# Ledger of designs, part 39: designed miniproteins, single chains, continued (2)

Each design is a single chain, and the fold is of that chain. pLDDT is the mean over its residues in the fold that is shown.

## One batch from the design tools (miniprotein)

Design m5336
Fold by ESMFold2-Fast:
Structure m5336 (fold): chain A 92 residues (1-92)
Amino acid sequence: SMEDLVELAKKTVELIEKTDPAEAFRIILESIHESGSEKPPLELVGPVGLFLAMMSSPVVDGKEAIERFLKLSGLSEEQLKKFIEGVYERLS
């Protein structure tokens, strides 16, 4: 469900914040590539950075963050789910 995706994304952001920045960046790029996105991973760095900032914010609704990311990135909800799961599995 969308609620489950929001919860997983928030947990994933917390793991990213506890990880070495260079290692986190590498894992994010690899997870974008494995999500099946047609765009080169580096082109999604800006949208991903904004998404992570929105998800870590106490004043931004998680569903709104997901909807804005899908619009900016051109990813499907299924591709976003694969991206988040990929990062979570690598950092947990």
Scores: mean pLDDT 84

Design m5337
Fold by ESMFold2-Fast:
Structure m5337 (fold): chain A 85 residues (1-85)
Amino acid sequence: MLEELRKLAEELLKLVEENAPISVINKKFVELMRAADQSKDKEEVIKIVEEVGDRLQELADKTGNLEIEQLASLVDMFLGILKSS
């Protein structure tokens, strides 16, 4: 369901912006990946995941936070998998 995926994306970005513990951020990222993988609406899923990746890269560039940079890289890798499936 795209609504759940969008909500998870917003929650993930909020946790990152609020400097939540990396363990909490990682759990939310896993939930996001699972929701994305279960969706049949591939084009919309790709669009949402790309937006998350772009926002994480902006935050990484702005803050210099290596953990956020690593998360952005993982999102880009996941996006590549979604586009190939």
Scores: mean pLDDT 82

Design m5338
Fold by ESMFold2-Fast:
Structure m5338 (fold): chain A 85 residues (1-85)
Amino acid sequence: SHREEVRRHLEAAREAIAAGDLAEAQRHLGEAVAALAEAIGEEAALALEEEVIAEMEKRKAEIKSVKEALELTLEILERRVAELP
C-alpha cells in the first residue's frame, strides 16, 4: 500500500541520515511525501506538509545544518504519519 511505501521511505531516510548520506536522506523524504499524497490525497497531504513547515518554523533554533534540518523533518513526518487515521 502507499502507506507502507511512506513508512519504508521514512525508515530509509533515517538509515541514510545515520550513515551521513544526506542526499539519499533528502531523496527518501521526497519519495515519502509523494507516496503520502497517493495514500491520503493531495489536499490532506498538502495540509500535513503545511503542519510540518509550521512546526519546523517554531523549532528553527534547532536547525544549524542540513543534517539537523533533515532530522527534524523526519521526526515531524514520522509523528504526523503515525497520527493518521
Scores: mean pLDDT 86

Design m5339
Fold by ESMFold2-Fast:
Structure m5339 (fold): chain A 72 residues (1-72)
Amino acid sequence: SEKLEKLEELAKKLEEGKMTVEELIEELRKEGLDDYAELVELLEEQKRQGLSEAPQEVVDRVRALQERINAL
């Protein structure tokens, strides 16, 4: 899966400290992975608000993205 390979590449760069979360969002959008970029933005907003649990909207989007990945 081309999209999965790109996600793994970007995740590795983030884990290695070679990119910021903001750079990750930009790269996801450049690669046409807008749904993943939006999810990352929502998770960052949730963390900024100090919420201990992800909002239902984020949970629903994660589920939708998992279903899309499984369909690839």
Scores: mean pLDDT 68

Design m5340
Fold by ESMFold2-Fast:
Structure m5340 (fold): chain A 78 residues (1-78)
Amino acid sequence: SASQARQYLEQAREYLRQAREALERGDLDAAQKYLDQAKEYIARAREVAPTPELREEILRLEIDLAMLEMELTVAKLE
């Protein structure tokens, strides 16, 4: 449902915010856990998103997730 999709997207946004904060303070383990949680909620939102507008919002969050995952990967290699 649209209501469930919006709830999952709100959880995903919260975890993405926490992941960015963890990256900013150099807590790579916390960042990984928050990104894993965000990824799970984005996947759940995709399963229940009934409208093109909600699916577009999901795609934007997937892009944000991918960028943060790349930043974390680079940080871990150093």
Scores: mean pLDDT 88

Design m5341
Fold by ESMFold2-Fast:
Structure m5341 (fold): chain A 117 residues (1-117)
Amino acid sequence: MILKKLQEEIEKVAERADEVAGRLKWSEKFRESLIALFDEIGKAALEIARKHPDDKNAQNKAFNLIYTGLAFLRSLEYREDLREALRRIIKMLKDAGVEEASLERIMKLGNEVLANS
């Protein structure tokens, strides 16, 4: 039940990112980097939720990561200070206990989004 709801929220953020990218006519490279970033955040959130299926705190952290991704998308729409938004996402992922390999992939993708913005 919780994993299905989390997957649905991840899909909504991805759909919103694609919609915004199309509306603002972002480059294909920027769009691809942004979608890849959100996909990796979604995978990290699902992993946190799966590790402790009965842990409400772990589930709440997973949902908070998805909502932080949505906040980052809004920062991309209306702000130029994307580095601060990215730092916040990385801190939340680290505090949520995301594995170092996943954290490194997300940091790389985030920096790629910044480079293409």
Scores: mean pLDDT 73

Design m5342
Fold by ESMFold2-Fast:
Structure m5342 (fold): chain A 64 residues (1-64)
Amino acid sequence: SSVVRQAAIHDLSKVVGEEVAKEIVRLVEEGRFEEAKELLLKHAPDVFSEEKAERVIRDLAEKL
């Protein structure tokens, strides 16, 4: 849904910035979960552990 997509981009943009947030959501929509997780960890290593990043990407995949 477009509303869920926009909310996900908005929330992620607070941590990684808007352009990276859009790329993460795009990768998740394409089923490229490992790349999305790696991008999240690259841009917010102090915010996300490997385990937390995996849960965030999994939650996004279930909602998108």
Scores: mean pLDDT 85

Design m5343
Fold by ESMFold2-Fast:
Structure m5343 (fold): chain A 100 residues (1-100)
Amino acid sequence: EELKKLQQEIEEKRRKELADKMASVNTKLRDAYGRVGDAIRRYRELDPEKARQLGEEVRNLYEEAKKAYDKSEEETLKAMEDMVNRLQKLADEAEAEIAS
């Protein structure tokens, strides 16, 4: 039946779109983690207490995201996107303080 072939093509497109979004978010997550890691390393030399505080914030974000990983692909994607946004904000704030 032609309808089953159309349904399979729609499912394949949706799966590819989800995979592309997951790959994009994974790249952004890796980049954001790298930036925050660099900021923590710089703070260890400049202000060890701020390095510790930033490390604790990153750890808390990781544990919250981890709770969503076993739920569904959609919840995992959303948790990763939220984590990227929060890590980017932490990196931006830390980089601004270090530059000042």
Scores: mean pLDDT 79

Design m5344
Fold by ESMFold2-Fast:
Structure m5344 (fold): chain A 102 residues (1-102)
Amino acid sequence: MTPEELLELAREIGQLMIRGLLGDEVAKVIENVDKKNPGYGLTLLMVGLGLLEPSYEQIKKIIEALYKEGLVEALRKDAQKHPELAERYERIAERIEEFVKE
Protein backbone atom coordinates (compact mmCIF):
# COMPACT_ATOMS: atom_id res chain seq x y z
CA MET A 1 0.00 0.00 0.00
CA THR A 2 1.35 3.45 -0.94
CA PRO A 3 1.61 6.34 1.60
CA GLU A 4 -1.29 8.06 -0.25
CA GLU A 5 -3.48 4.92 -0.09
CA LEU A 6 -2.76 4.50 3.63
CA LEU A 7 -3.63 8.17 4.31
CA GLU A 8 -6.92 7.73 2.38
CA LEU A 9 -7.70 4.62 4.48
CA ALA A 10 -7.13 6.64 7.69
CA ARG A 11 -9.31 9.48 6.28
CA GLU A 12 -12.17 7.04 5.49
CA ILE A 13 -12.10 5.69 9.09
CA GLY A 14 -11.94 9.24 10.51
CA GLN A 15 -14.87 10.34 8.31
CA LEU A 16 -17.01 7.49 9.71
CA MET A 17 -16.15 8.78 13.23
CA ILE A 18 -17.09 12.41 12.39
CA ARG A 19 -20.34 11.50 10.56
CA GLY A 20 -21.51 9.24 13.42
CA LEU A 21 -21.45 6.26 11.02
CA LEU A 22 -19.14 4.16 13.22
CA GLY A 23 -20.61 0.85 14.43
CA ASP A 24 -20.46 -0.22 18.10
CA GLU A 25 -17.82 -2.94 17.55
CA VAL A 26 -15.47 -0.60 15.65
CA ALA A 27 -16.03 2.17 18.25
CA LYS A 28 -14.84 -0.25 21.00
CA VAL A 29 -11.70 -1.12 18.97
CA ILE A 30 -10.82 2.58 18.48
CA GLU A 31 -11.44 3.30 22.20
CA ASN A 32 -9.19 0.36 23.24
CA VAL A 33 -6.44 1.43 20.80
CA ASP A 34 -6.60 5.03 22.13
CA LYS A 35 -6.37 3.76 25.76
CA LYS A 36 -3.20 1.80 24.86
CA ASN A 37 -1.81 4.54 22.54
CA PRO A 38 -3.04 7.96 23.75
CA GLY A 39 -3.85 10.30 20.86
CA TYR A 40 -4.41 7.67 18.12
CA GLY A 41 -8.21 8.16 18.25
CA LEU A 42 -7.84 11.96 18.16
CA THR A 43 -5.36 11.64 15.24
CA LEU A 44 -7.90 9.57 13.23
CA LEU A 45 -10.61 12.16 13.98
CA MET A 46 -8.34 15.07 12.91
CA VAL A 47 -7.35 13.19 9.71
CA GLY A 48 -11.06 12.61 8.94
CA LEU A 49 -11.66 16.38 9.41
CA GLY A 50 -8.83 17.14 6.95
CA LEU A 51 -6.98 19.04 9.72
CA LEU A 52 -3.99 16.70 9.95
CA GLU A 53 -1.84 14.70 7.50
CA PRO A 54 0.42 12.52 9.71
CA SER A 55 3.63 10.91 8.42
CA TYR A 56 3.45 7.49 6.72
CA GLU A 57 5.16 5.95 9.80
CA GLN A 58 2.56 7.44 12.20
CA ILE A 59 -0.42 6.32 10.04
CA LYS A 60 1.20 2.85 9.67
CA LYS A 61 1.49 2.53 13.48
CA ILE A 62 -2.17 3.56 13.95
CA ILE A 63 -3.52 1.12 11.30
CA GLU A 64 -1.29 -1.71 12.68
CA ALA A 65 -2.59 -1.01 16.23
CA LEU A 66 -6.22 -1.03 14.98
CA TYR A 67 -5.63 -4.32 13.09
CA LYS A 68 -3.99 -5.94 16.15
CA GLU A 69 -6.97 -4.82 18.33
CA GLY A 70 -9.41 -6.61 15.92
CA LEU A 71 -10.63 -3.82 13.60
CA VAL A 72 -11.24 -6.22 10.64
CA GLU A 73 -13.47 -8.55 12.75
CA ALA A 74 -15.24 -5.50 14.29
CA LEU A 75 -15.99 -4.03 10.81
CA ARG A 76 -17.49 -7.36 9.66
CA LYS A 77 -19.66 -7.66 12.81
CA ASP A 78 -20.91 -4.07 12.34
CA ALA A 79 -21.60 -4.79 8.61
CA GLN A 80 -24.05 -7.54 9.67
CA LYS A 81 -25.86 -5.07 12.00
CA HIS A 82 -25.89 -2.16 9.48
CA PRO A 83 -26.57 -3.50 5.95
CA GLU A 84 -26.76 0.11 4.60
CA LEU A 85 -23.07 0.63 5.58
CA ALA A 86 -21.89 -2.95 4.91
CA GLU A 87 -20.19 -2.10 1.57
CA ARG A 88 -18.19 0.75 3.19
CA TYR A 89 -17.20 -1.39 6.21
CA GLU A 90 -16.16 -4.38 4.04
CA ARG A 91 -14.11 -2.10 1.71
CA ILE A 92 -12.20 -0.74 4.75
CA ALA A 93 -11.68 -4.30 6.10
CA GLU A 94 -10.34 -5.52 2.72
CA ARG A 95 -7.93 -2.54 2.46
CA ILE A 96 -6.59 -3.21 5.99
CA GLU A 97 -6.07 -6.92 5.12
CA GLU A 98 -4.25 -5.86 1.90
CA PHE A 99 -2.00 -3.52 3.95
CA VAL A 100 -1.05 -6.21 6.54
CA LYS A 101 -0.20 -8.77 3.79
CA GLU A 102 2.69 -6.49 2.73
Scores: mean pLDDT 87

Design m5345
Fold by ESMFold2-Fast:
Structure m5345 (fold): chain A 72 residues (1-72)
Amino acid sequence: AELLDLEQVTELMTEAGKLAGFELVSVEEAEDGKYRVTLRDKKTGKEYTLVMQFTVKMTAEKVAEFLKLTLG
């Protein structure tokens, strides 16, 4: 699958975070084409770190749904 670069991951996670009620804190490159993404829940102030690959098939809406189900 085609992977997103750092700029594309940052944009995607900023948009998805806004839709899901999270603030994007940081995005860092990890191993194997993965990114370490840190998000803050605007309601609770809690921070969560995700380490995953991002692909060109991911949309902000789909990622926001994932964040709500996984972290909300």
Scores: mean pLDDT 85

Design m5346
Fold by ESMFold2-Fast:
Structure m5346 (fold): chain A 58 residues (1-58)
Amino acid sequence: TAELQKLIEIAKKLGNEVLAAALEDAQAVGATAAQVLEELKEYASTEDAKKLLEEYLA
């Protein structure tokens, strides 16, 4: 999805290759952006995940 692709691009922009790879894997198995955002909220204590959410929702 275009929205999940946007999350992947933001993760790459942040330089977090591990997060970007995890998002690409989620896209490959057909996860929705909403499902990925729910997962990322559990990472809210991680600085890059927080920045990704802030930039996506801006």
Scores: mean pLDDT 72

Design m5347
Fold by ESMFold2-Fast:
Parts: structure tokens; C-alpha cells; sequence
Structure m5347 (fold): chain A 58 residues (1-58)
């Protein structure tokens, strides 16, 4: 169904956008030696991965 395909595409696009944003922030935090921010970003990435996996279970 077109509806399911659109939902999967949207979930994938949102995940890729989140992953890219987290990646850029992680590089910046690493350069700044902000280890607290790195830990927070690792947790945020894990949450984004779980949300994407749930969307794929459609």
C-alpha cells in the first residue's frame, strides 16, 4: 500500500536527518572535549534507532 511506503520513507528520512545532526554535534563535542555532551548524544542516537526500528515493524 502507498500509505505504508510513505510512512517507511518518512521514518527513514527522519532517522537519517537525526543521525546526521547527531554526527555533526558529536564531532563538535569531541573537538571541544565535551564528554557530557558526547554521552548525551550517544543516548539520543540509541533512542532514534529504537524509534526507527519500531516504524519498520509496520
Amino acid sequence: AEEVKKQIKKAFEEFVKKETEIGVQSIKAAVEKNYEELDRLDEELEQAQKAFEQALQL
Scores: mean pLDDT 78

Design m5348
Fold by ESMFold2-Fast:
Structure m5348 (fold): chain A 71 residues (1-71)
Amino acid sequence: SPRAAAAQRRLDAYINYLEKKYGKKFKSREEAVKALKDYLQKRIAESTDPLEKRALELQLKRIDEDVAILE
């Protein structure tokens, strides 16, 4: 499915970003997705800008949507 291929590519890009940022590889997609969501939730908690918070919340929603497409 083109939709599933796009969702997988997007998740792979986010996972690759975190692996480079932390200098490690995740053992599974589930572990990587959890780490990505934890990272974004931490950024939301630390942000003082309502617009930045909204943008980060939208990123979390898109990750959940991409995961749902693949599962």
Scores: mean pLDDT 82

Design m5349
Fold by ESMFold2-Fast:
Order: C-alpha cells, then structure tokens, then sequence
Structure m5349 (fold): chain A 90 residues (1-90)
C-alpha cells in the first residue's frame, strides 16, 4: 500500500531533511501515478483528469499523514534523548 511505503521511508530515515521529504513526496506521487495508470488500463472509460485530480489530493493527504507521524517520531526521539541525558548525567 502507498501508506506502507511512506511508513517504510520514515522508519528507515535517521534524519528527515527537506531534500528527503521532497524525495519522499516524489516517490509517493510516482506510486499514485502508477496506480492511476493501472486503473485506466483496466477501465479505459474512466475520466483520467478526474482521477489525476483525486491522485493529487491523495498525495497531499499522504504527505500530511507523513508530517503528522514525523512530529510524533520527533516527540519520541526527544523523550529518549532526555532520558539518556539524565542517565548519563548520573
């Protein structure tokens, strides 16, 4: 699933830079485009323009999901680092 691919990219990143976020968006967009192309191949009567517009909305929703998960991951990392620093200071 596209969500699983986004989660894998976030999980395998030790640092999420703006460049990595842009690369992730490009990969998600490419996956959405491939999915639309497969749907159109199976059902040629579908409105391509309408599917592309929905695909763009889906990419934006997936990026928002990834950003929300990034914020959650940051809080967890900060919590772990704070705990480590306290233990190291003892």
Amino acid sequence: ALEEKAEQLLANSDRVSDAQAAQMRAQIRAAVQAYIDDLLQRNPSLDRDALLARGDQLVDQMMAYAQNNRARLQLIIDSINNTRDVVQAQ
Scores: mean pLDDT 63

Design m5350
Fold by ESMFold2-Fast:
Formats: structure tokens, C-alpha cells, sequence
Structure m5350 (fold): chain A 68 residues (1-68)
């Protein structure tokens, strides 16, 4: 079903985002330049915000499909 497809997409996006964030955290741990550490922190926040917006959009689409 379309709902199952959207749930699979959401799970895939979450896994991809978790991997990206883990990679950025590892980069922060290895980084000694405060400016680069700050930039990596900002990128993590951006990635989290983009993921939250995408997940919210998918959840709204699932709810719309459930009501039809």
C-alpha cells in the first residue's frame, strides 16, 4: 500500500540521517579547530531540522491517506 511505502521511505530516511549525524559527530571528535567544530555543529542541527521537516511531511501524507 502507499502507506506502507511511505513508512518504508520514512524508515530509510531516518537510517540515512542517523548515519550522516554519526559521521558528523565523529568528525567533530577528530577536529581541533574551534571554527570547524562550530560549523559541524551547525550542520548537524541543519540535518536534524531537514529530517524533522521531511518526516513531518510524510506523517501528514500518511494521515491524509488514512482519512480517505
Amino acid sequence: SKIDELKEEMARLTAETDERIAGLIAQMEAETDPERVAALGEEILRVQAEHNERVDAIEKEIEALKKS
Scores: mean pLDDT 86

Design m5351
Fold by ESMFold2-Fast:
Structure m5351 (fold): chain A 64 residues (1-64)
Amino acid sequence: VEEEIKRAQELGEKGGPEAVKELTDILRNSKSREVRLAAAEALLKIGGPEAVKAIRDIMEENRK
């Protein structure tokens, strides 16, 4: 869990399309709540319309 959280934070620092893609995958597929929160936080740190849209789309899917 701690190692996966650290990776999400590193991806948030790195930024770029590959980081957004990997963070989106972690957010969709991780069984750990803490890891998913770290991925969402990292996407917010990267920022920009695409990162924000990815978070919103996943949250809307999970409400159903």
Scores: mean pLDDT 74

Design m5352
Fold by ESMFold2-Fast:
Structure m5352 (fold): chain A 79 residues (1-79)
Amino acid sequence: ASATLSEEDEEEIERALESGEKISEELLEKLKKAVAENVAGLRALIAAGDNPAERARAEALLPKLVEELEKKLEELKKA
């Protein structure tokens, strides 16, 4: 699996985002770990690619995507 979140966890996060409710710290930690694992997995797939130019571009984009995801996680913490 590319994510460590259960369907129930995903539903709770979605409800919290829509209603502005705070999610539990346990769910936030799970989401943070799932994001980190998915990013690491994508990075490994990019590194295994045949095209060095595409690999370099994807590696440059990945940190920016991680920053956006971290920003979203911080918003969930504040809601």
Scores: mean pLDDT 67

Design m5353
Fold by ESMFold2-Fast:
Structure m5353 (fold): chain A 83 residues (1-83)
Amino acid sequence: KEVHFHEEEKVSKEDLDRAALLQLARATQKGVEALKAGADKAVATGTARSDDGSYKKITVTLEKKDGKIVIVDTSYEEGKEEK
């Protein structure tokens, strides 16, 4: 079964990269625990957003192979939301 974890923080635009990496680390820890508990795949996303709508988003996909947790995919996205 695939599980998804998303961690998000609102920060100033100068802190977006650092905050996105920190939130990714938190989401990845939850993904690792889910895989240890019997999930087949975990998708961990860390997002940071600023008040002007700018955002940074990092996603990693984790799988358990031969008893080891491995990263099988990584993506990076940045943009600006006008909502």
Scores: mean pLDDT 81

Design m5354
Fold by ESMFold2-Fast:
Structure m5354 (fold): chain A 79 residues (1-79)
Amino acid sequence: MTAEILRRAARLLEEDTSEISVAVALLAVATAKTAALQAGDEETAKLLDETLRRVVELIAKGDYEGAAEVLREAAEKIE
C-alpha cells in the first residue's frame, strides 16, 4: 500500500499546488515513513526520509512536477 500512497501524493501535487494539497502530500509521505519504521523496514524508511527531503526542497523551488517525479520514483523502488 505504501507505493499507492506515494502515487496519490504525486497526483495531488500535479492537480493542485495549494497549501492544503502540499500539506496532504507531505503528510502522506511522512505517514508511509512512520508505517515502514513501525514494520521494521529500515531501508524503506530511509528511502522515504530521503524522498521527503527531496520533495520539500523541490516544492520550495516551485518545482511541483519534479516533486511528483521523485514520489513516483520512490513508489517504483518500494517492494
Scores: mean pLDDT 81

Design m5355
Fold by ESMFold2-Fast:
Structure m5355 (fold): chain A 111 residues (1-111)
Amino acid sequence: DPLAELEAAYEEALRRLEELKELIEKKAPSSEIMELAGGAFAPLVQTLLRLGPAFDPLAQELRDLSLELLSKISEALRNGDYEKALKYVEEAEERLRRIVEEARALLERLA
């Protein structure tokens, strides 16, 4: 079920972003924060790619979001600005929600 696969991958991405927020709040080592940030969207990117070429633009948008988040968190951590790092995760969650809404709409059109 393509919709069930999309929803499962979205839940996993949200779970990883929640763990990322917890690590930032705890002021965990930057290496642990960066490793989790770099992998947060990987299951959803892979799911979009498996759904077919119609989803390639959304997979690319998600990869671009992942790189932007990683860059922004890295900069915030270098400055000791953990509150700003949390803000960037919140912004990424909102953008992720929009990408998933577009993926759901695309699945409905292809059904």
Scores: mean pLDDT 90

Design m5356
Fold by ESMFold2-Fast:
Structure m5356 (fold): chain A 96 residues (1-96)
Amino acid sequence: MQELIDKAQELYRAGRYREALELLGEVAKQMGMPEELVDVLIEIYLALLEGRLPEEELKEQFIELLSKYLKVKKEDVEEGLARLEAAAEARRAAAA
């Protein structure tokens, strides 16, 4: 399992985002993750890859489902997303 996650990270760093997301989705399904959670994860990652901020509703669904199924603290996920949003906004401000 960890080896697949490591491979997904390498693909992501190489700019092979679709393959990385497909591999992560496969891992999630092998872990028994609900299809709805996998779908939300893919949408959030794609939005971030396009340099877009995920919609608030998608972020809430992601935090809820990830916390529920993977036992990740909601606060940790929310804080991580907030930091990514702040960084994206700073980059847009610098480009304007």
Scores: mean pLDDT 69

Design m5357
Fold by ESMFold2-Fast:
Structure m5357 (fold): chain A 65 residues (1-65)
Amino acid sequence: MAKDAGMELAAIGHAIEVGVKLKIRVEGDTVILTAPKSNEEEVKKAEEVAELLKKDGYKVELRIE
């Protein structure tokens, strides 16, 4: 089953729900979220998005840069 588009849309939806701007990429079966290191609130919100995606059953990698 093609999960690529579904995974990306789920990540975008949760990012909008939490109110955070993230760079979102999908590699294989993993959603990659990138948050700016200089903004602690964006990092916390990115962690919330990652937890929501993990609860939905997705594999998630959170990057801080």
Scores: mean pLDDT 76

Design m5358
Fold by ESMFold2-Fast:
Structure m5358 (fold): chain A 66 residues (1-66)
Amino acid sequence: VEETARQIKITLLDFGIDEEKAEKYAEEVRKALEAGDLQTAIDIVNKALKEAGATFGATLSAPPAA
């Protein structure tokens, strides 16, 4: 559980998310997994990755949005 949360934090950091945000998401996933709520853990990860994708696009490319 803790190892999974740590891997998620590392992945989010690799995607350019702030350390504080990555840690918060990892904590939320850890708590969900400790409660046995796998669906909530998956939802948190998907939300974090979606936020990472938005941040990544904003910093790496500035194409005009049609």
Scores: mean pLDDT 68

Design m5359
Fold by ESMFold2-Fast:
Structure m5359 (fold): chain A 100 residues (1-100)
Amino acid sequence: SMEEIEKEIRELLEKIKEVFGKVLEKLVNEGKYEEAKELAEKINKLILEIDESIRNKDFDETLKLINELKEYVENDKNLTPEEKKELLELLDKIKSLVKS
């Protein structure tokens, strides 16, 4: 059902938040406070916009924002290859659910 798809997308967004939370903790522990702040602000904004698009059932906007977040993840120099792979796999799962 549509409600089940929305629930699965929200569960995937929570997993994405968890991965970014670990990255932010790592950056803070390394004394990279400006990088942590910039990452937190960008990610919090994009995730809020994605969640809003899902609530509004604007799945075209959801796909656009997911692709923007994918591009950000691919280009970010502070993410490890393993963190990038995990985030991209989670984002691709959301894209598959939205297109179904």
Scores: mean pLDDT 87

Design m5360
Fold by ESMFold2-Fast:
Structure m5360 (fold): chain A 96 residues (1-96)
Amino acid sequence: SMLDEIQQLLAQLEEALRAGDFDAAQQTLNQLIQTILTWVDSNPEIPREKILKIVASLIRLVGTQVGLELGLISADEAIAEVRASVQVILDVMKEV
């Protein structure tokens, strides 16, 4: 399922972040975002409130990557933020 794909991409992103492989982390994050956007595009009946919740979580994911690249947050903090943001998206996807 697409939920399983998102979970696998999350695990890959966490591994890249722990390894300090920022190029791999950026590639995996971009793939994760595209997978989520593809799911949204495939489900046009999703209520606006749920789309906004997904968008807010995607913005948080991008902000986490920028913060990590600028050295403003640690890899552990980035992993925690990514987990929290992806969990919000997965919870919304389960509700539709």
Scores: mean pLDDT 85

Design m5361
Fold by ESMFold2-Fast:
Structure m5361 (fold): chain A 85 residues (1-85)
Amino acid sequence: SPTLELARRVLELAREILYEKDPEKRRRLYEEGLRLAEQIPDPLLRQLLVSLLDLSYYAAENNNGSLRGIALRQIDALLQHLDEQ
C-alpha cells in the first residue's frame, strides 16, 4: 500500500531525528517528515505520525532522554507492526 509505505518512511525519519546530532540536519529531517505525512489521506494516521515527529524533534532538540525513550519505543512498535502486514 502506498499509504503504508509513506507511514514507514515517516516513522524511519522520526527515528533518524532521535539519532541526528547536527541541529540543521535534524530540522531538515523533521521538515521532510512533515511533508510526507501531509500526503497520508487518513487524517487520524496523519495526526498520529505528525505528533510522533513533533515528539521526536522536541526530545532531540531538548536532550530529553525520557521523551527520547518514549518516542523510540512508539516508533519501533509501529515499524514492527507495519512489517507484519
Scores: mean pLDDT 89

Design m5362
Fold by ESMFold2-Fast:
Structure m5362 (fold): chain A 75 residues (1-75)
Amino acid sequence: MTEEEIDEALETLLKEGKISEEQAKEFRERLLAAKTPLEVLRVVGEIALELGIITEEQLEEGIAKAEEALKKAEK
């Protein structure tokens, strides 16, 4: 994700009252620190878990599926 896409997504969540300004700052830092597509997916999933959108089981399953898809793309 670009910095602009991250800022737009977080601003939307702030306007909807789903996150606080402090959470938006934390989430922005975490997303900008992600260097690979897998790291971005992990951070997005962790944020969704913290917001109660997904369960821990759904996060683990999503990461496992993304990792498997990337391994298949290498061959």
Scores: mean pLDDT 76

Design m5363
Fold by ESMFold2-Fast:
Structure m5363 (fold): chain A 89 residues (1-89)
Amino acid sequence: MEKESRDFGESLEEQLKKIEEEIGPLSEEEIEAFRKAFELGLKDEKEELDKIAEEVKAGKAGFTVTTDIPELQEHIKKLKEELEKEKAE
C-alpha cells in the first residue's frame, strides 16, 4: 500500500533453484512441467502489464513495475516506450 509499484517475482532459474533446495533434484519431466507453468504465468503477467498501461493512459494510475524475468523486462520496456509516445503526442 506504500507504493504503486509491482514486483512480478524471480526468474524461472531462481525459482527452480529454490524448489531443488527444498525438495531435492528435479527430473527432466518435472523441469519441463515447471517451464510450461512459467510460460503460462508470463502470459498472464504480460496481460496484467497491458492492463496497468491502459490505466496509466487513462490517468487512473502510475506505472512503476519491476521484474527479474527477461521476457517481462522486454515487455515492460515496450509499454514504457508506448506511454512516452502517448505523453509526447
Scores: mean pLDDT 70

Design m5364
Fold by ESMFold2-Fast:
Structure m5364 (fold): chain A 98 residues (1-98)
Amino acid sequence: MELLREAAERMRATDDPEERRRILLETLEQLEPEIEKEGDELAKLVEEGKLTEEEKLEVERRTAELLRLAAELALLAGIQPEDARAMLAKVDARLAEL
């Protein structure tokens, strides 16, 4: 999570769209293996019924916050801005319900 926040700050500090895309891609490359591992571990816990309803809601909230930050980064990088805005609106609506 810290890496995504640092990436957002670095991207906002530059007016170069290519530099913004470079920062985003480098950050995503670093996070990909960690996201896959945490996702697999979480899926296993859900299948085994080991999560409480409270823990499931907390996971959903954290996932929504991550998706929101990813959408903001995509907008800063100019990647599919219409899709990024739609995702941001959808995630903000979901976070308001949690």
Scores: mean pLDDT 73

Design m5365
Fold by ESMFold2-Fast:
Structure m5365 (fold): chain A 76 residues (1-76)
Amino acid sequence: SVQASKLSNQINDRVKQLEKEFPEVKGQIVGVVQIGDHEFQVKVLPGTNLNVVSEVVVPKIQAEFPEAKITVSRML
């Protein structure tokens, strides 16, 4: 739907902004993939510490988009 596409774009834009604001995740995030209407995965490079991304990115996205379920996953 148009609403689902808008939410996906908003979350992708916010993740990219957070990557610029927080050096500890800079260059580690590949992108965000929508896996359900309100479920999204933040895809990171294979060498990335998932805990750092989960601690920096997930709570900030969750605060702005409380209805969205955000998880972090490595690229294979």
Scores: mean pLDDT 79

Design m5366
Fold by ESMFold2-Fast:
Structure m5366 (fold): chain A 85 residues (1-85)
Amino acid sequence: LYASGLELVRDAKGAFEKAIEAEKQGNKSKAASYETAGLILVSAAVHFGTLDDEAVELIRQTAEEYEKAGLTDVAKALRRIAEKA
């Protein structure tokens, strides 16, 4: 019925990458929109899908990218999700 957790996390990673790009360009509203979309997809993956090691690693990598971009609040949220899985 729902996409696999891995596919949802891959889609979320794409959204987060676009959010980081928008943030670097100073487009805060676009960054917030992509960030929200990514968080919704990760939440759906955790709640309705199955998280395998690959999905957890993608979440961890995305958290590290956000940390490097200076977006520490989202990085912390993603690290907590990866730690629970």
Scores: mean pLDDT 76

Design m5367
Fold by ESMFold2-Fast:
Structure m5367 (fold): chain A 76 residues (1-76)
Amino acid sequence: HMEEEAERLLAELRELLRRHPGVTDAQIDSFLALAREAVRAGHLEAVREAVQRMRDGKPLTEALEPLLAAQNALAA
């Protein structure tokens, strides 16, 4: 089950991605899928960090690093 914080963070991540120029719907779906997998793996902090980096105006590559790191940990 997603915690209330997880749902809130996923909704905020979605809105931040939608507001980002040049982000496609396919990219939004991919990033949200990564975030949901991070939550499922117990890495809610990765989603929190990604949202914070987006708020701070970091490039997408930097903002998504926590989510990619969580995915790599799952694959190992």
Scores: mean pLDDT 78

Design m5368
Fold by ESMFold2-Fast:
Structure m5368 (fold): chain A 87 residues (1-87)
Amino acid sequence: MAKSLLKQKTVALLKPYIVDKTEKSERKTATPALVKLYREARKAGLSQTEITEVIAEVLQTEFGLPPKSALVDAKAIVGYAAKLTGE
């Protein structure tokens, strides 16, 4: 999977949860869907670092998170996904 395709899929997947930026719980509710996307991206040959970078970029552009906060959240999502997938 190209990084651009992962970004497109991440945006589409998270788009329903972006509508209310005050609802932190909606971002957490997206986690199971992000875990599934992570598994698909890993099977397609993307590294954990590459997946983290794409998710961080989406969190910056779509959720309006500051770069440092977006990277921390992206690392947490990827780390949790890796743990749930047995990595």
Scores: mean pLDDT 70

Design m5369
Fold by ESMFold2-Fast:
Structure m5369 (fold): chain A 66 residues (1-66)
Amino acid sequence: GKEEKDKEALELFRELLAAGKTLEEAAAEALEKFGAPSEEQKKVIKEIAEKLKAIGDEFEAELKAK
């Protein structure tokens, strides 16, 4: 069902990120394996991407503040 597919796609996406893949690489591999993400999956992926970008921006700002 949709919920199972959504769970598997998100688990793969998280696994790829944990393996050191970029957001774009992880999204591309998940798309290739599971097909186009649902609108709900797109929202979750966007939220994860925004959080990771914010963390990266904070690290860069902290390094520049030294």
Scores: mean pLDDT 67

Design m5370
Fold by ESMFold2-Fast:
Structure m5370 (fold): chain A 105 residues (1-105)
Amino acid sequence: MEAEERKKLEEELKKLEAEYKKLVEQIENIEISEEQEKKLEELLSEADEIVKKAAEEKKYAEGAEKALKIVEEKLAETDDPLLRLVLEAVKTMLKGMLLKKKLAE
């Protein structure tokens, strides 16, 4: 069971890495306005601060889960396709971080 669980987590991580790469490639091909860039910086700054604080407190999983919740809340509030695409990329990255933490244990 444990060896099979590890393989499943590794497969999920590969899928998340592939999704993240695809999302980043889509973002790189989109022209972004200064207003959208500032909105993204503000939204991502809030998530980044939570992750940094959790890292300092050695509560990495809790920090990633809190950041994920914020990203999901912003996704629910955002109708902008570019903002949604960036938030989906951040969500995928945070899920990957949580899986990597699980695999390292």
Scores: mean pLDDT 73

